# Designed miniproteins, single chains, continued (2), part 68

Each design is a single chain, and the fold is of that chain. pLDDT is the mean over its residues in the fold that is shown.

## One batch from the design tools (miniprotein)

Design m6352
Fold by ESMFold2-Fast:
Structure m6352 (fold): chain A 89 residues (1-89)
Amino acid sequence: SAVRELLDELGISPESQELLLAVLAGAPEEEIRRRLLALHPEMEDAQIDERVEELRIQAELVALYAENRDLPEEERIELLEERLLKLQA
């Protein structure tokens, strides 16, 4: 998978890769929360909320990067930074 190869290149952990791939595949938020709780039963609701939001942002950035891989690296980075700022606002 081109996405899995990209996640490996970005140095994303195997655990985070599986969660990101699930988000990219359109898994519902409730499924992602359930998987996070199974992996990290010590997490409080607020921590799960933050991690779900992080995964959503990361998934959107990964998809954007994959769709714009023909752009020069500096232009891709600028595009990702602009999208990240909008998602964090």
Scores: mean pLDDT 76

Design m6353
Fold by ESMFold2-Fast:
Structure m6353 (fold): chain A 88 residues (1-88)
Amino acid sequence: MLNELGEELAEEARRVTRAVASDPSASASQVTATSLLAIGAMASAQFDKSTTEEGAREALRHLREGAESGDWQTALEHAGKAGQAVGA
C-alpha cells in the first residue's frame, strides 16, 4: 500500500539527509539539496496519483542505498534517482 511505502520513504528520506549532514565534506547547500530531493520523492509517492507502487518501491531502494553509501556524493545522486523513480 502506498501509505505504508510513504512511511518507509519518510524514514529513509530522513536517514539519507542525516547521512549527508553528518559528512563534514558536504556543504549546507548539498545537505539542503539532498533533503529537498528525498522529501520530493516521499511527497510524490504519498500524494501524486500518477506515482506507481513500482516507482515508489524503486525510490525507496534508492534512498536506502544512498543512506548506506557512506559518501555524500553517492547519497545525493541516489536521492535524485529516487525523485526520478516517482516522476518528480
Scores: mean pLDDT 77

Design m6354
Fold by ESMFold2-Fast:
Structure m6354 (fold): chain A 70 residues (1-70)
Amino acid sequence: MSREDLIRQLRALLEAARLYEKGMSKEEAIKHAVELGADERTARLVINQVSKGELTAEDLERALAELEAG
């Protein structure tokens, strides 16, 4: 995966995670991430972690900022 591909994946996952935290259902958030270009398996894993409180949209924002800066 290129840096640009990883940035695209993280942007899709971040948007879906933010929508989930705002009240979107887990399945709707996963579908939204896939529509934005995220891999379905990755989207399902990440949104499941967000739903369990193991990962936050802020964690994804930090990861994206680090990739965009480096």
Scores: mean pLDDT 83

Design m6355
Fold by ESMFold2-Fast:
Structure m6355 (fold): chain A 100 residues (1-100)
Amino acid sequence: MLAKRNLISGLEEKLKAAKSEEEKFKILKEELERLLELRRRVEEVLKTSKDLLALIGAEIAKIALEEEFRSWERLLKESGLSEEQIKELKEFYEEKLKEI
């Protein structure tokens, strides 16, 4: 119970509760924006910090975020969204990741 580092089960519950494709798209986009903001903060710590403990924490957070991004991509593919909607979210991910 206390070892749950992955928030993806909460995302799965939100997607199951979604009433429309538009709601699913919004949920997946909002979660992606959250993960990208966390990645940006982790990269900032890795670039600017001189504290060894902060650097170790950021490397661990980066690994955890890579697992969350993988889980997000799996849920995107399993969402039942249109090919066009999936492409839009994937292109948004790739463009935002280049800015980090």
Scores: mean pLDDT 79

Design m6356
Fold by ESMFold2-Fast:
Structure m6356 (fold): chain A 72 residues (1-72)
Amino acid sequence: SKESKRKVEEFKKELERLRQEAIEKRWPREELVRAVTRLMSRASKDPELSPEDLTELAQLAGDLVRQVLESQ
């Protein structure tokens, strides 16, 4: 749906903001994982997001964690 697409884009932007902040502030692994887990928990509770949307966001979150940890 249009609403589902909007919500996915909003969560993607939140992930990108987390990525930038984690790199700039040199977050420890525990803080990064906690922040990403909180965001994914919110996404999983959003009724507008399908299992496919959640899978896409989970893949992006995993890529984000790997990229940030490799930059440290």
Scores: mean pLDDT 85

Design m6357
Fold by ESMFold2-Fast:
Structure m6357 (fold): chain A 91 residues (1-91)
Amino acid sequence: MRKEAEAQIRAARLLTDLLAAGVSPEEAKRAAIELAVSLGVSEERARETAERTLETVERLISTTDLSREAAIAAAYTAESLRLIGDLLDSE
């Protein structure tokens, strides 16, 4: 579980770093899924985390006055806290 949570956090960081750099959501999602799978996460779980992070970015952009960069940072923070919370609840 700890290794999977770390892998997912790293993948979420890659996804959000790529989005902030202007990479398309589909290319960023693909890269993040590939990284997570290479670190031992199932493709299904990797895809779910990447899609959730992208949905959070788009929701924040559509429902708030946050800049794209701020929305991306907030989405990464939210997903990372969720993954860390899941890890802590397992102790």
Scores: mean pLDDT 80

Design m6358
Fold by ESMFold2-Fast:
Structure m6358 (fold): chain A 70 residues (1-70)
Amino acid sequence: SMAEKKEKIKRYEEIAKKAGIDISDLSDEQKVERYEVVSAIAEALRKIGDEIDERIKAGKLDAKLTQTKL
């Protein structure tokens, strides 16, 4: 719990540093909340990317094998 919180703070500080964002005014709680938002967005984008790639592969094959009218 507390160790997880410290890791989230550290990860968000690294992300902010790489992005050139000043977070010196943020509390530890705010850093945790921001990391959780960023982490959730990153995970959602990863899943969306994977789904798009799978659909592209399937659609590309189907475009050669079948022709369906809407």
Scores: mean pLDDT 77

Design m6359
Fold by ESMFold2-Fast:
Structure m6359 (fold): chain A 86 residues (1-86)
Amino acid sequence: SAEAVARARARMGASSQGLDDAVNKLIEAAKKSKEEGEKIAREFAAQHTPEAVRAMAGRARQLSKDPKYAEAAKFVADVLERELAA
């Protein structure tokens, strides 16, 4: 739809910093508590377009390759990918 395209363009126009900030908040929540991290990730998925959720999942998956973030970032990516599959 035109609205989905507009949201995708807005997401692409948002700096990588905006995407990083959103994903970092989810990772920090997951580090503190996996239950809280899953809850917040599900709420974010419900409030955003599938395109935005895919971008967040992709960024979390990329961060999971860094040993510093690996487990929490992988968990966030897995939750967001499950929400996309539902």
Scores: mean pLDDT 74

Design m6360
Fold by ESMFold2-Fast:
Structure m6360 (fold): chain A 80 residues (1-80)
Amino acid sequence: TEIQQTLFLMLSGSNKSFADRSKDEGQKKIFTLLSEGSRAAADGDYAKALELFDQVLNDPNASDDDKRLATHMRKVTEEL
């Protein structure tokens, strides 16, 4: 409809700026989760480490590389 066309044009005009900010914020969040998970594992809190890595795996802002890293760290943590 007309409203959807207007919204699409507005999003197209501001799309790059919004996407760039969302990606930066999402990447910072993922980096923080990976850092906290690594710290928890180093402290012997394996349950917390696994939970934090699972959050990375389920986060839509996580890149494929971030998810691979989280999967690897999770597996290492599970092996004790």
Scores: mean pLDDT 70

Design m6361
Fold by ESMFold2-Fast:
Structure m6361 (fold): chain A 125 residues (1-125)
Amino acid sequence: SREREEMTPDQARERSYEEALENIRRGADYFVVAGRREKVEEAAEAGREAGLVVAVAEGRDLPVTSGIASDDPDAILAFVNKLAPAAVPHMERAIATSDLAALEAAARLLREATGATVAVGARPR
């Protein structure tokens, strides 16, 4: 048991994925997940089952997965900006419109910046 030790950066990323996946299942309006293909695909499927429009960009199968899922668009945009500033306008459009083409553009740019497999989702309006 190591409950009192500082979380490593990789453990913090994996924890962010676990929290994102739970929040998607609880009905979060938006998500971004990047990392291991199987975990990204699990989040994408959870998003579709929750009624979200989802785009996936296949990249490398990275060992660590990170993510965010929230009803707060500013939290989502801050996460996207940290990974790929060029994806921010596309994710902002996806949040406003749930446009699949905007989600696909955001996912592609996040994949290009991270090298990871990426999924992004937004609730239809």
Scores: mean pLDDT 87

Design m6362
Fold by ESMFold2-Fast:
Structure m6362 (fold): chain A 99 residues (1-99)
Amino acid sequence: SVLEDSPENAALHEKLAEAAEEGEREGRELGEKASEEARKRINELLGLPVTRENVIQALAVAGAILGAARALEELGLAMSPVAQRALALAREIREIALR
């Protein structure tokens, strides 16, 4: 049933949401701590004007994607090609911020 609401489905949704929220928080904190050089590199990657706000938002979104992907991997769920591309970009953004 398309509208079947099971305890397993509810637990899955909560686990994914919690992982994404934790990842977003960690990403935002990383964005706030990012060096000027890291901010410039992230801007060049994304083709956006360098504002601290844009970098914090980019890392928050990247963190949410990384958190959700980790939860999906733990559950043995396959990611779509679009999700795989988003994950690759999220990993690159985080790696730049950590250097």
Scores: mean pLDDT 77

Design m6363
Fold by ESMFold2-Fast:
Structure m6363 (fold): chain A 86 residues (1-86)
Amino acid sequence: MFEELKQYAVEAARKAAKGTVEEARKIMDELADRLSQAPLELAGEAFRIFGETLVEETKKLGIPDEKRREIGRAAQEALKRVFEKH
């Protein structure tokens, strides 16, 4: 259900923003696995919400550019995995 995926994406983004880069990668792997079970359109929307929330949370927390860049790369890899499984 989209609302459940949306809530999952928001929670995942908040956890990824607060943790280490390694924790963020683990969260994104779990997110990719979860989204690979959803229809592609819903998976894409949930990932968009994840990305938007992640950007807002990292800005709010004042995360350094280098860490934001590493998190961004992990997010791109997670997105590729979701699309590869559809």
Scores: mean pLDDT 78

Design m6364
Fold by ESMFold2-Fast:
Structure m6364 (fold): chain A 59 residues (1-59)
Amino acid sequence: MTPMQQRMRQMIGQISDPQVQQQLQQQLDDAIQNNSVTQFTGVSISIIGTLIDERLKKK
């Protein structure tokens, strides 16, 4: 596992919604198994977007 993949798993762990966390974890695992740059990029964007969205929606 690359340091980047480990970082992505840590970021997924910061997501408050357990269903979204589980979904993104599965997508990351699929990207790693398929060795797909496109899938990995998509998961990375989704993780970052989810964390930003959660932070911005908290008032």
Scores: mean pLDDT 77

Design m6365
Fold by ESMFold2-Fast:
Structure m6365 (fold): chain A 100 residues (1-100)
Amino acid sequence: MLSPKEQLEELAKLISRIYEELTGKKLEIPIDESLSDEEHEFRMNLLIIVTSSEIWVVARTKPELITPKVKELILELADFLEKQGYTKEAESLREILEEV
């Protein structure tokens, strides 16, 4: 199983890829290596909530931006979250894509 810091790093990479495909702009998500594992886990939870909310808004307001490539990246994100124990969050992302 990945450490909380490693989970946050992989989550940040997946989110950055989704953002770049949606907007054409690079998103840098800085990871503070001085944080505790509990703080990394808290930041991971916040990042999941924010990203899921933004994906939901895009799917509802700009469904044309959810290209097959973006959909594949979001499904990759959902699979990653499920493997790390964020099962409800993964299910929510899959449901959002079912409505597009």
Scores: mean pLDDT 81

Design m6366
Fold by ESMFold2-Fast:
Structure m6366 (fold): chain A 107 residues (1-107)
Amino acid sequence: SPLSELIKKAFEAIRAGNYEEALKLIKEVIETNDPRYAVEVLALIAMLFWRKGEYEKALEALRILRSKEPATATYVANLMFLPVPEPLPRRLTDEEVLAKAKELIKE
């Protein structure tokens, strides 16, 4: 799908150190309001903020990710050599995860 291509490009941009391009692509995915990609978007946000040195935001994204998909949160945290933070008190819906992702990318 067009969204999976945007996600792939965002990941490649993060790996290349093109953080502004990665953020732009992440915003494009978020603006579609498609909850099916909420987990992937949140993982990209965690990796982006970690690579930028914004560790508080990276850990917040990992916390939300852990409440939704613990295995993915552990995998992403291990790639960044970060601890897996405590999850939120309840599991979030895909729509709630997408809303949290939107909030995290605001500066």
Scores: mean pLDDT 81

Design m6367
Fold by ESMFold2-Fast:
Parts: C-alpha cells; structure tokens; sequence
Structure m6367 (fold): chain A 62 residues (1-62)
C-alpha cells in the first residue's frame, strides 16, 4: 500500500538523518526534537498529498 511504502521510506530517511547528526556530534535530545519535527512535516504532507510525499522521500534517498 502507499501507506506501507511511505512508512518504509520515512523511517529509512529518519534513520539516515539520525546517524548523520550523531556522527556530527549533535546531542541525542536535539536529534530527537529535530526528527520529531521532520516526521510531523512528512506525515502532514502525506495526509495532504501522498504522491508528493513519496516523490520527496525518494529524491532525498536517491
């Protein structure tokens, strides 16, 4: 389903972003706050325009 594909791509992107921020020395509390904001933004985009959310995530993961 589109929801399953979205969750997979979202989680993959968030995991990559978490690892990159940790490698850059960002504190875990700051990482958690940023990732929560990013997740909320993507979830809102997916609710409004599922295809656009998938296109953006595919581009970011390319």
Amino acid sequence: SLEEEYRKLRDEFLARLRDEMRAAGVPDATIDAILASVETGFDQLFAEDPERALEVLRELLA
Scores: mean pLDDT 89

Design m6368
Fold by ESMFold2-Fast:
Structure m6368 (fold): chain A 63 residues (1-63)
Amino acid sequence: NPALERARLTREQILQGAKLNGLKVKSSEIRQLDDRTVRLSFVIEDEDGTVLGTFERVFTAPP
């Protein structure tokens, strides 16, 4: 599933980017919504454990 692969790569990039910026990913979830659509959800904390936000990104496989 191209959407799932894209979500996995984006998750890896987010984890690496957070680490490089002294941030932590408290939780990350990849959920398949339908045959072509995958949602990546994550919660980011600063180094002190303060939640900065909850973020979502949707990926759709091309037809």
Scores: mean pLDDT 80

Design m6369
Fold by ESMFold2-Fast:
Structure m6369 (fold): chain A 55 residues (1-55)
Amino acid sequence: SELEKKKEFLKKQIEAMKGIIDYLKKTHPNDPGTQKAIERLKKQIEELEKEIEKL
């Protein structure tokens, strides 16, 4: 269905963002900008999760 396609797309975006968070935690631990970057990505993930809930 169209809803299944939208959910799949949003889930892929969430997984990509989670991968970036994992990358930042592993490769740039203790960098001053890392926490801000992770917090921004977490907020974006929350917005995408809200979009899935609306579907």
Scores: mean pLDDT 84

Design m6370
Fold by ESMFold2-Fast:
Structure m6370 (fold): chain A 100 residues (1-100)
Amino acid sequence: SKEEIIELLESHIKALEELIKEMESLSDQEARSRAITLLRLIAHELREAAERFGDERLLELSERYLQLAEQVKTASKEEILEMLREAIEELKREKEELEK
């Protein structure tokens, strides 16, 4: 249902926000590893939701987040922070569209 997708997006937003808070205490290598792991997890869960609910927009978002995880491999900590903030804004916009 719509509500299940909204709850999923809210959990992803929270996880990304929590990683951003931890970033200052992480090394560059730890920051990359943590961001890659989280982005891949988010992508996987979005893909499963897309298949379960038949929402192609979630599939597109999943593919975008897998690409973002690849970009993180060569990114600086500052670039990763910007990428995570942009991801949060994108998830918030998708959530707002579903709440209409």
Scores: mean pLDDT 87

Design m6371
Fold by ESMFold2-Fast:
Structure m6371 (fold): chain A 59 residues (1-59)
Amino acid sequence: SAEEVERLKRTAVDLVKQDLSFKPVSVEEAVKKSRAVAEALELPQENHEAVVQEVLANS
């Protein structure tokens, strides 16, 4: 459902941001981690870039 997808996107962003808070990383690594988390949570492909953009906007 759309609500479940939005919840998973928020979870993915929060998980990546938490991981990044413990160690400075490059933009390339942040993008790589964002995509990996989105894939692991089984988010639709179209939402992977949304997670990347949200992480970068808040990093």
Scores: mean pLDDT 79

Design m6372
Fold by ESMFold2-Fast:
Structure m6372 (fold): chain A 85 residues (1-85)
Amino acid sequence: MMIKIKVKKLDEKTLEITIEAPNEEAAKSTTEALEKFIESIGGKILKKEIKGNKAVLIVEHEDPDKLIEKLKEYLEPFDFVEVEV
């Protein structure tokens, strides 16, 4: 099972995180885990959309580059997750 996470900087404080999972259940579980993690490090979820095996999160943070760094560290132990920035 492979989960792909793509992070795109939209502006100085906003990121788009796209999740592609092998199925809808994995997409939902991954999205919920990321939402909790992002909120735990001071991020705010502006938009959450889950459609089939794909999800999109729009996230606001005072330091998006630091959020990206922490997100990569959080996901590093999971060999079934690929992160693209």
Scores: mean pLDDT 84

Design m6373
Fold by ESMFold2-Fast:
Structure m6373 (fold): chain A 60 residues (1-60)
Amino acid sequence: EVDEVLAAVERETGIRLSPTERAGLRQAAAMDPEARAALLARYGRESPAGAVVAEALTRA
């Protein structure tokens, strides 16, 4: 589950995701592969923390 992956990343990195960020990432997981990849790439460009989260969701 996306929420479980996000919780694990938060514990590992010490980053706290907002409810809005969690909702956006859950929606990304439900998108087609191309749309999901584009959204996750944005998170990675915005912060190093976003890159770690994006990679974890891509593997899930």
Scores: mean pLDDT 67

Design m6374
Fold by ESMFold2-Fast:
Structure m6374 (fold): chain A 84 residues (1-84)
Amino acid sequence: SKIEEAKKLLEEARKALAEAKSVEDLLNNVVPLIQKAAELLFGKEKAEKMKKSLEEALKNSSFDEAKLYLEIAIHELEKALEEQ
């Protein structure tokens, strides 16, 4: 199901977040997984807006701040999954 696929993507995103060593790792390995999960849960338009918002936030953030933004994004998507 789309819910099971989204859950797996968020689990992969959490693993990638833990393994990331730079903002570039976050942009390349974490943001795409979050975007795919968001697309499954909310559709393409909302997922694209979320991706652009995250990319802009990460562009203007330290690595620690970027990790926190992505952790919050993953948590919010996990919460949305539990409410479906």
Scores: mean pLDDT 85

Design m6375
Fold by ESMFold2-Fast:
Structure m6375 (fold): chain A 67 residues (1-67)
Amino acid sequence: SIEEETIQIPSSLNPSKTNTFRFIKDKATGKSSLVNETTGTTLELPSFEKAEELKQRFKEYQAEKLA
């Protein structure tokens, strides 16, 4: 099974531009990934713990940009 969460972060330099990030955790393979859907870049993450840490940081950054 796959757990997936999408986070959108508005650009502070260009308000019309939004970066879309997708966090993927594949429980069958133990693999986790971060996909920047705006650029098409995929980054493999070393662990589920690291994926959760990065996801939390992205959520904090999103909250700062939306405040």
Scores: mean pLDDT 78

Design m6376
Fold by ESMFold2-Fast:
Structure m6376 (fold): chain A 87 residues (1-87)
Amino acid sequence: MYVPLSPEAKARAQALLAEQAERYAAAAPEDRAAVAAEGVRELLALLREASPETAAAAIAVGREDLATSDAPEELLAAIRAALDEAE
């Protein structure tokens, strides 16, 4: 099951997600798939350093979310590849 992060690790993850959201929004549309994939790699690396179990759970949830997403296939493929690299 999902293991809770320490308050400090959770704060770091939230800060990283906020930074990634700004980076994604600032990116040109054609670069957004690559930016999203890098963001996934950075987040999973942070989560794995804090809790390998939390990182594994995040990968599983991410894959399920991708299966139900109607986002552009190029974006979905890039994120899926990043999740596969992290597993």
Scores: mean pLDDT 76

Design m6377
Fold by ESMFold2-Fast:
Structure m6377 (fold): chain A 79 residues (1-79)
Amino acid sequence: PLTAADAEAEARTLLAAAEEYIELARTTKDIAKLVGAELYAAAALYVADQAEAVGLDPALVEEVRRAAERIREAVKENL
C-alpha cells in the first residue's frame, strides 16, 4: 500500500495532469482532453480518500478535494 506521503505526491501529480488537460482542451478544442481531465481529477480524489484512511492530514485531503472541484467546474465551462 502507498504511504501517506506517496499518496499525497501521487494525488498532486494527478491534479497537475488534469490541469494540463484542461489547458489543452481550451487551446485545441479537443473534448477528449476534458474527459481526460475529469478522469485524472477522479483518480486524485480516490487516492486522497484512500490515504485519509492511513493518516494523511485532513487539510491536505480537503486541498485535493477543492482542487478537483475547480477542475470539474472548468470541465463544465468548456462543454
Scores: mean pLDDT 78

Design m6378
Fold by ESMFold2-Fast:
Structure m6378 (fold): chain A 92 residues (1-92)
Amino acid sequence: MEKYKKEAEENEKKADDYVKQGLAGTPEQARENLKKARSYYAKTIKAYGEMAKASKDPKERNEWIKKAKEVDQRFAEASKLLETHIAEKEAA
């Protein structure tokens, strides 16, 4: 449990940092940074999911599910940004 919580918090921060770097770089750097952001968001979602499954308290379980959904939303946004950068390269 504690291991997943720590990994989730660290991975979420790394993902947010990679999104910020992705928006500031060249199109190639943006693609690589957004791919890394997606990877770290995916790890965070998985970790929150494992914490939800391990929680015996329905209230605590629902809190972890809520956090996973919030991160999933950011994962979807990063995915759309990545698709935009891929499409721009194919159009050029």
Scores: mean pLDDT 78

Design m6379
Fold by ESMFold2-Fast:
Structure m6379 (fold): chain A 88 residues (1-88)
Amino acid sequence: MEEYERRLRERARELGLPDSVIDMLIDVVRRSPRPPEEAVEGAIRGLELAVREFPGTASPQMLVSAAASGVAGGSDETVLAAARHAEK
């Protein structure tokens, strides 16, 4: 788990996320019933999709919602829909 959490923290920092948002992402991964590897891969996928779709405009709430959807195993469309819904 610690190694996977480190990977998520490093990737999120590379994407410019503040530590407070990164801690929320780690909490989402820790609460997931999925294997840690799959949960972290899903979180990273969600973050990368949101940053790509909303360059320079993705809010912390959009990023966390996208990551949470990815952690849950959501499709790319589901991840992006979660990010758009969080923008409200």
Scores: mean pLDDT 80

Design m6380
Fold by ESMFold2-Fast:
Structure m6380 (fold): chain A 85 residues (1-85)
Amino acid sequence: DAVAEFVRLLAERQRRLARLVIEGRYEEARALAEREQAALDERAAELQARLEASEELRREFAALGRAAAAELAPLLAEASEAYEK
């Protein structure tokens, strides 16, 4: 379930960043992104070896990623519009 947890963590980060951008808090969004990047990179590196070794885990990751992207798409569109004025 580490793959599912990682996808949830990425999706929650995107939700937090999108909300800050929609609220016009661009400096806080940037600071949050920078602060969390190192921890996400560390988790990604750990999962990368497992994903490379298992087609089943890669398929699970891709499916969960697509589901999360579809769920986040409206929020990310709102954030993009807010960021572009």
Scores: mean pLDDT 79

Design m6381
Fold by ESMFold2-Fast:
Structure m6381 (fold): chain A 75 residues (1-75)
Amino acid sequence: DIEKKFEEAIEKKDFEGLYRVAKTAIGNAIALGKKEEAIKLRKQLDEAYKSGNKDKVIEIGRQAVKLYEEAKKEK
């Protein structure tokens, strides 16, 4: 699942994988009705990724995964 894939990317130090999984979580959160929050996180994630800030990508990515998991539980 997305949470597991994100944690695996952290363990493997896979910067591209972290970004990709976080982007997937954001897209899924948008589809589940969390559009405003997900778009804000997407902007922050893209800025962190472009700057090469791995720690910030992990921080924002964790927020994106959490948003998606919470959105699934609200149904």
Scores: mean pLDDT 84

Design m6382
Fold by ESMFold2-Fast:
Structure m6382 (fold): chain A 62 residues (1-62)
Amino acid sequence: SVGTASGKLNASTPDGTPRTIDVTVTGNLDNPEAQDLLDSLKASGEKNKDAPPADRSVTLTL
């Protein structure tokens, strides 16, 4: 099945300020690699909920 999910990745800047990058994942999410990625994005979002957002977003196709 084809689906979409959203999450956040950690980013660091040269000045050491943490930022988050919004990530959209799309494609076949019924595999262990996709599940691991989604779990990582969820954990990243929870860790950095108070970090300022980056000016960019990323789309990953699986």
Scores: mean pLDDT 69

Design m6383
Fold by ESMFold2-Fast:
Structure m6383 (fold): chain A 87 residues (1-87)
Amino acid sequence: AKSKEEIIEEAEEKVRRYGEELKLSKEETETLIEIVREAIEKLFAGVPLDEVLAWVRKKAEEKKIPKEAQDLLLDLVRLVADEIESQ
């Protein structure tokens, strides 16, 4: 089973890759990394997936993240939740 830190590190790497592919600014990419880290912390704390996804969407909207990057982030959070459940 992967540790919380390993899951966070892998998610951050995926977000950096999304930033490169979508040509996001450094600030936008760093914001996505902060959001995904907090989302994973919430999942490990037992917050329901639907609540975490709602929080991620609201936070990304407030930070004016492009819609395509928001959708990738939401999909990544769902994949991470599935990985946590598989352990």
Scores: mean pLDDT 86

Design m6384
Fold by ESMFold2-Fast:
Structure m6384 (fold): chain A 77 residues (1-77)
Amino acid sequence: MKKEIEQKIKEVKEKLEEIEKAIESGSWTIDELLEKMDEVTKLLIEIKENMPKEFEPEVKELEKRIKELAEKIAKKS
């Protein structure tokens, strides 16, 4: 297993959890939420460029989660 990809997937999951909590608590501004979403998107692009086939289902689930959070942020804007 490629530990670098596994670590990046973990980082994306942790950042998404932070964004979810920030949305629920109202503790972050829209600009802060968008900045964190940009970080997550950049990590996901790096994962997609370097990932083995076996990570495709996990990455697809992360893409779906990113879309759902982006829609929640857009509704607050």
Scores: mean pLDDT 79

Design m6385
Fold by ESMFold2-Fast:
Structure m6385 (fold): chain A 67 residues (1-67)
Amino acid sequence: SKGELVLEIFEEALKFPDPNGAIAEAARRAGLPDVAQPGPFTNEFAEKLASLTPEQLEAILEALRAM
């Protein structure tokens, strides 16, 4: 499910010293630079990831695993 892909992205990101920065870099590498822009008051990654297709989420996860 999309929720499982989002969870896997966050779990993979926890292997990095800066998990939010790792997700941002993975999103850039996946061709989704808008996801790399956090909100001013909240971590918008969860909201932005929830709006993506399963195919886009898989691309971010694959980019993150390749880092």
Scores: mean pLDDT 74

Design m6386
Fold by ESMFold2-Fast:
Structure m6386 (fold): chain A 65 residues (1-65)
Amino acid sequence: GAEAEEAYQRMQELILKSGLRRRTVHTEDGVRIEVEARSEEDRKQLQEAAEALERAGAVRLVIRE
């Protein structure tokens, strides 16, 4: 739905704007996206996106160090 698309788009914009590295992992439990946060501010914003994506049932976002 639109909420899932908005959460995904926000995640992509954060990754692109901050030059973060994204990795897509396919597992038997579904699709997981891993992002390496370069600052605490990026981490907090990614955490909000991860929660929105999880509520929407879209993908699992994992924030790496």
Scores: mean pLDDT 75

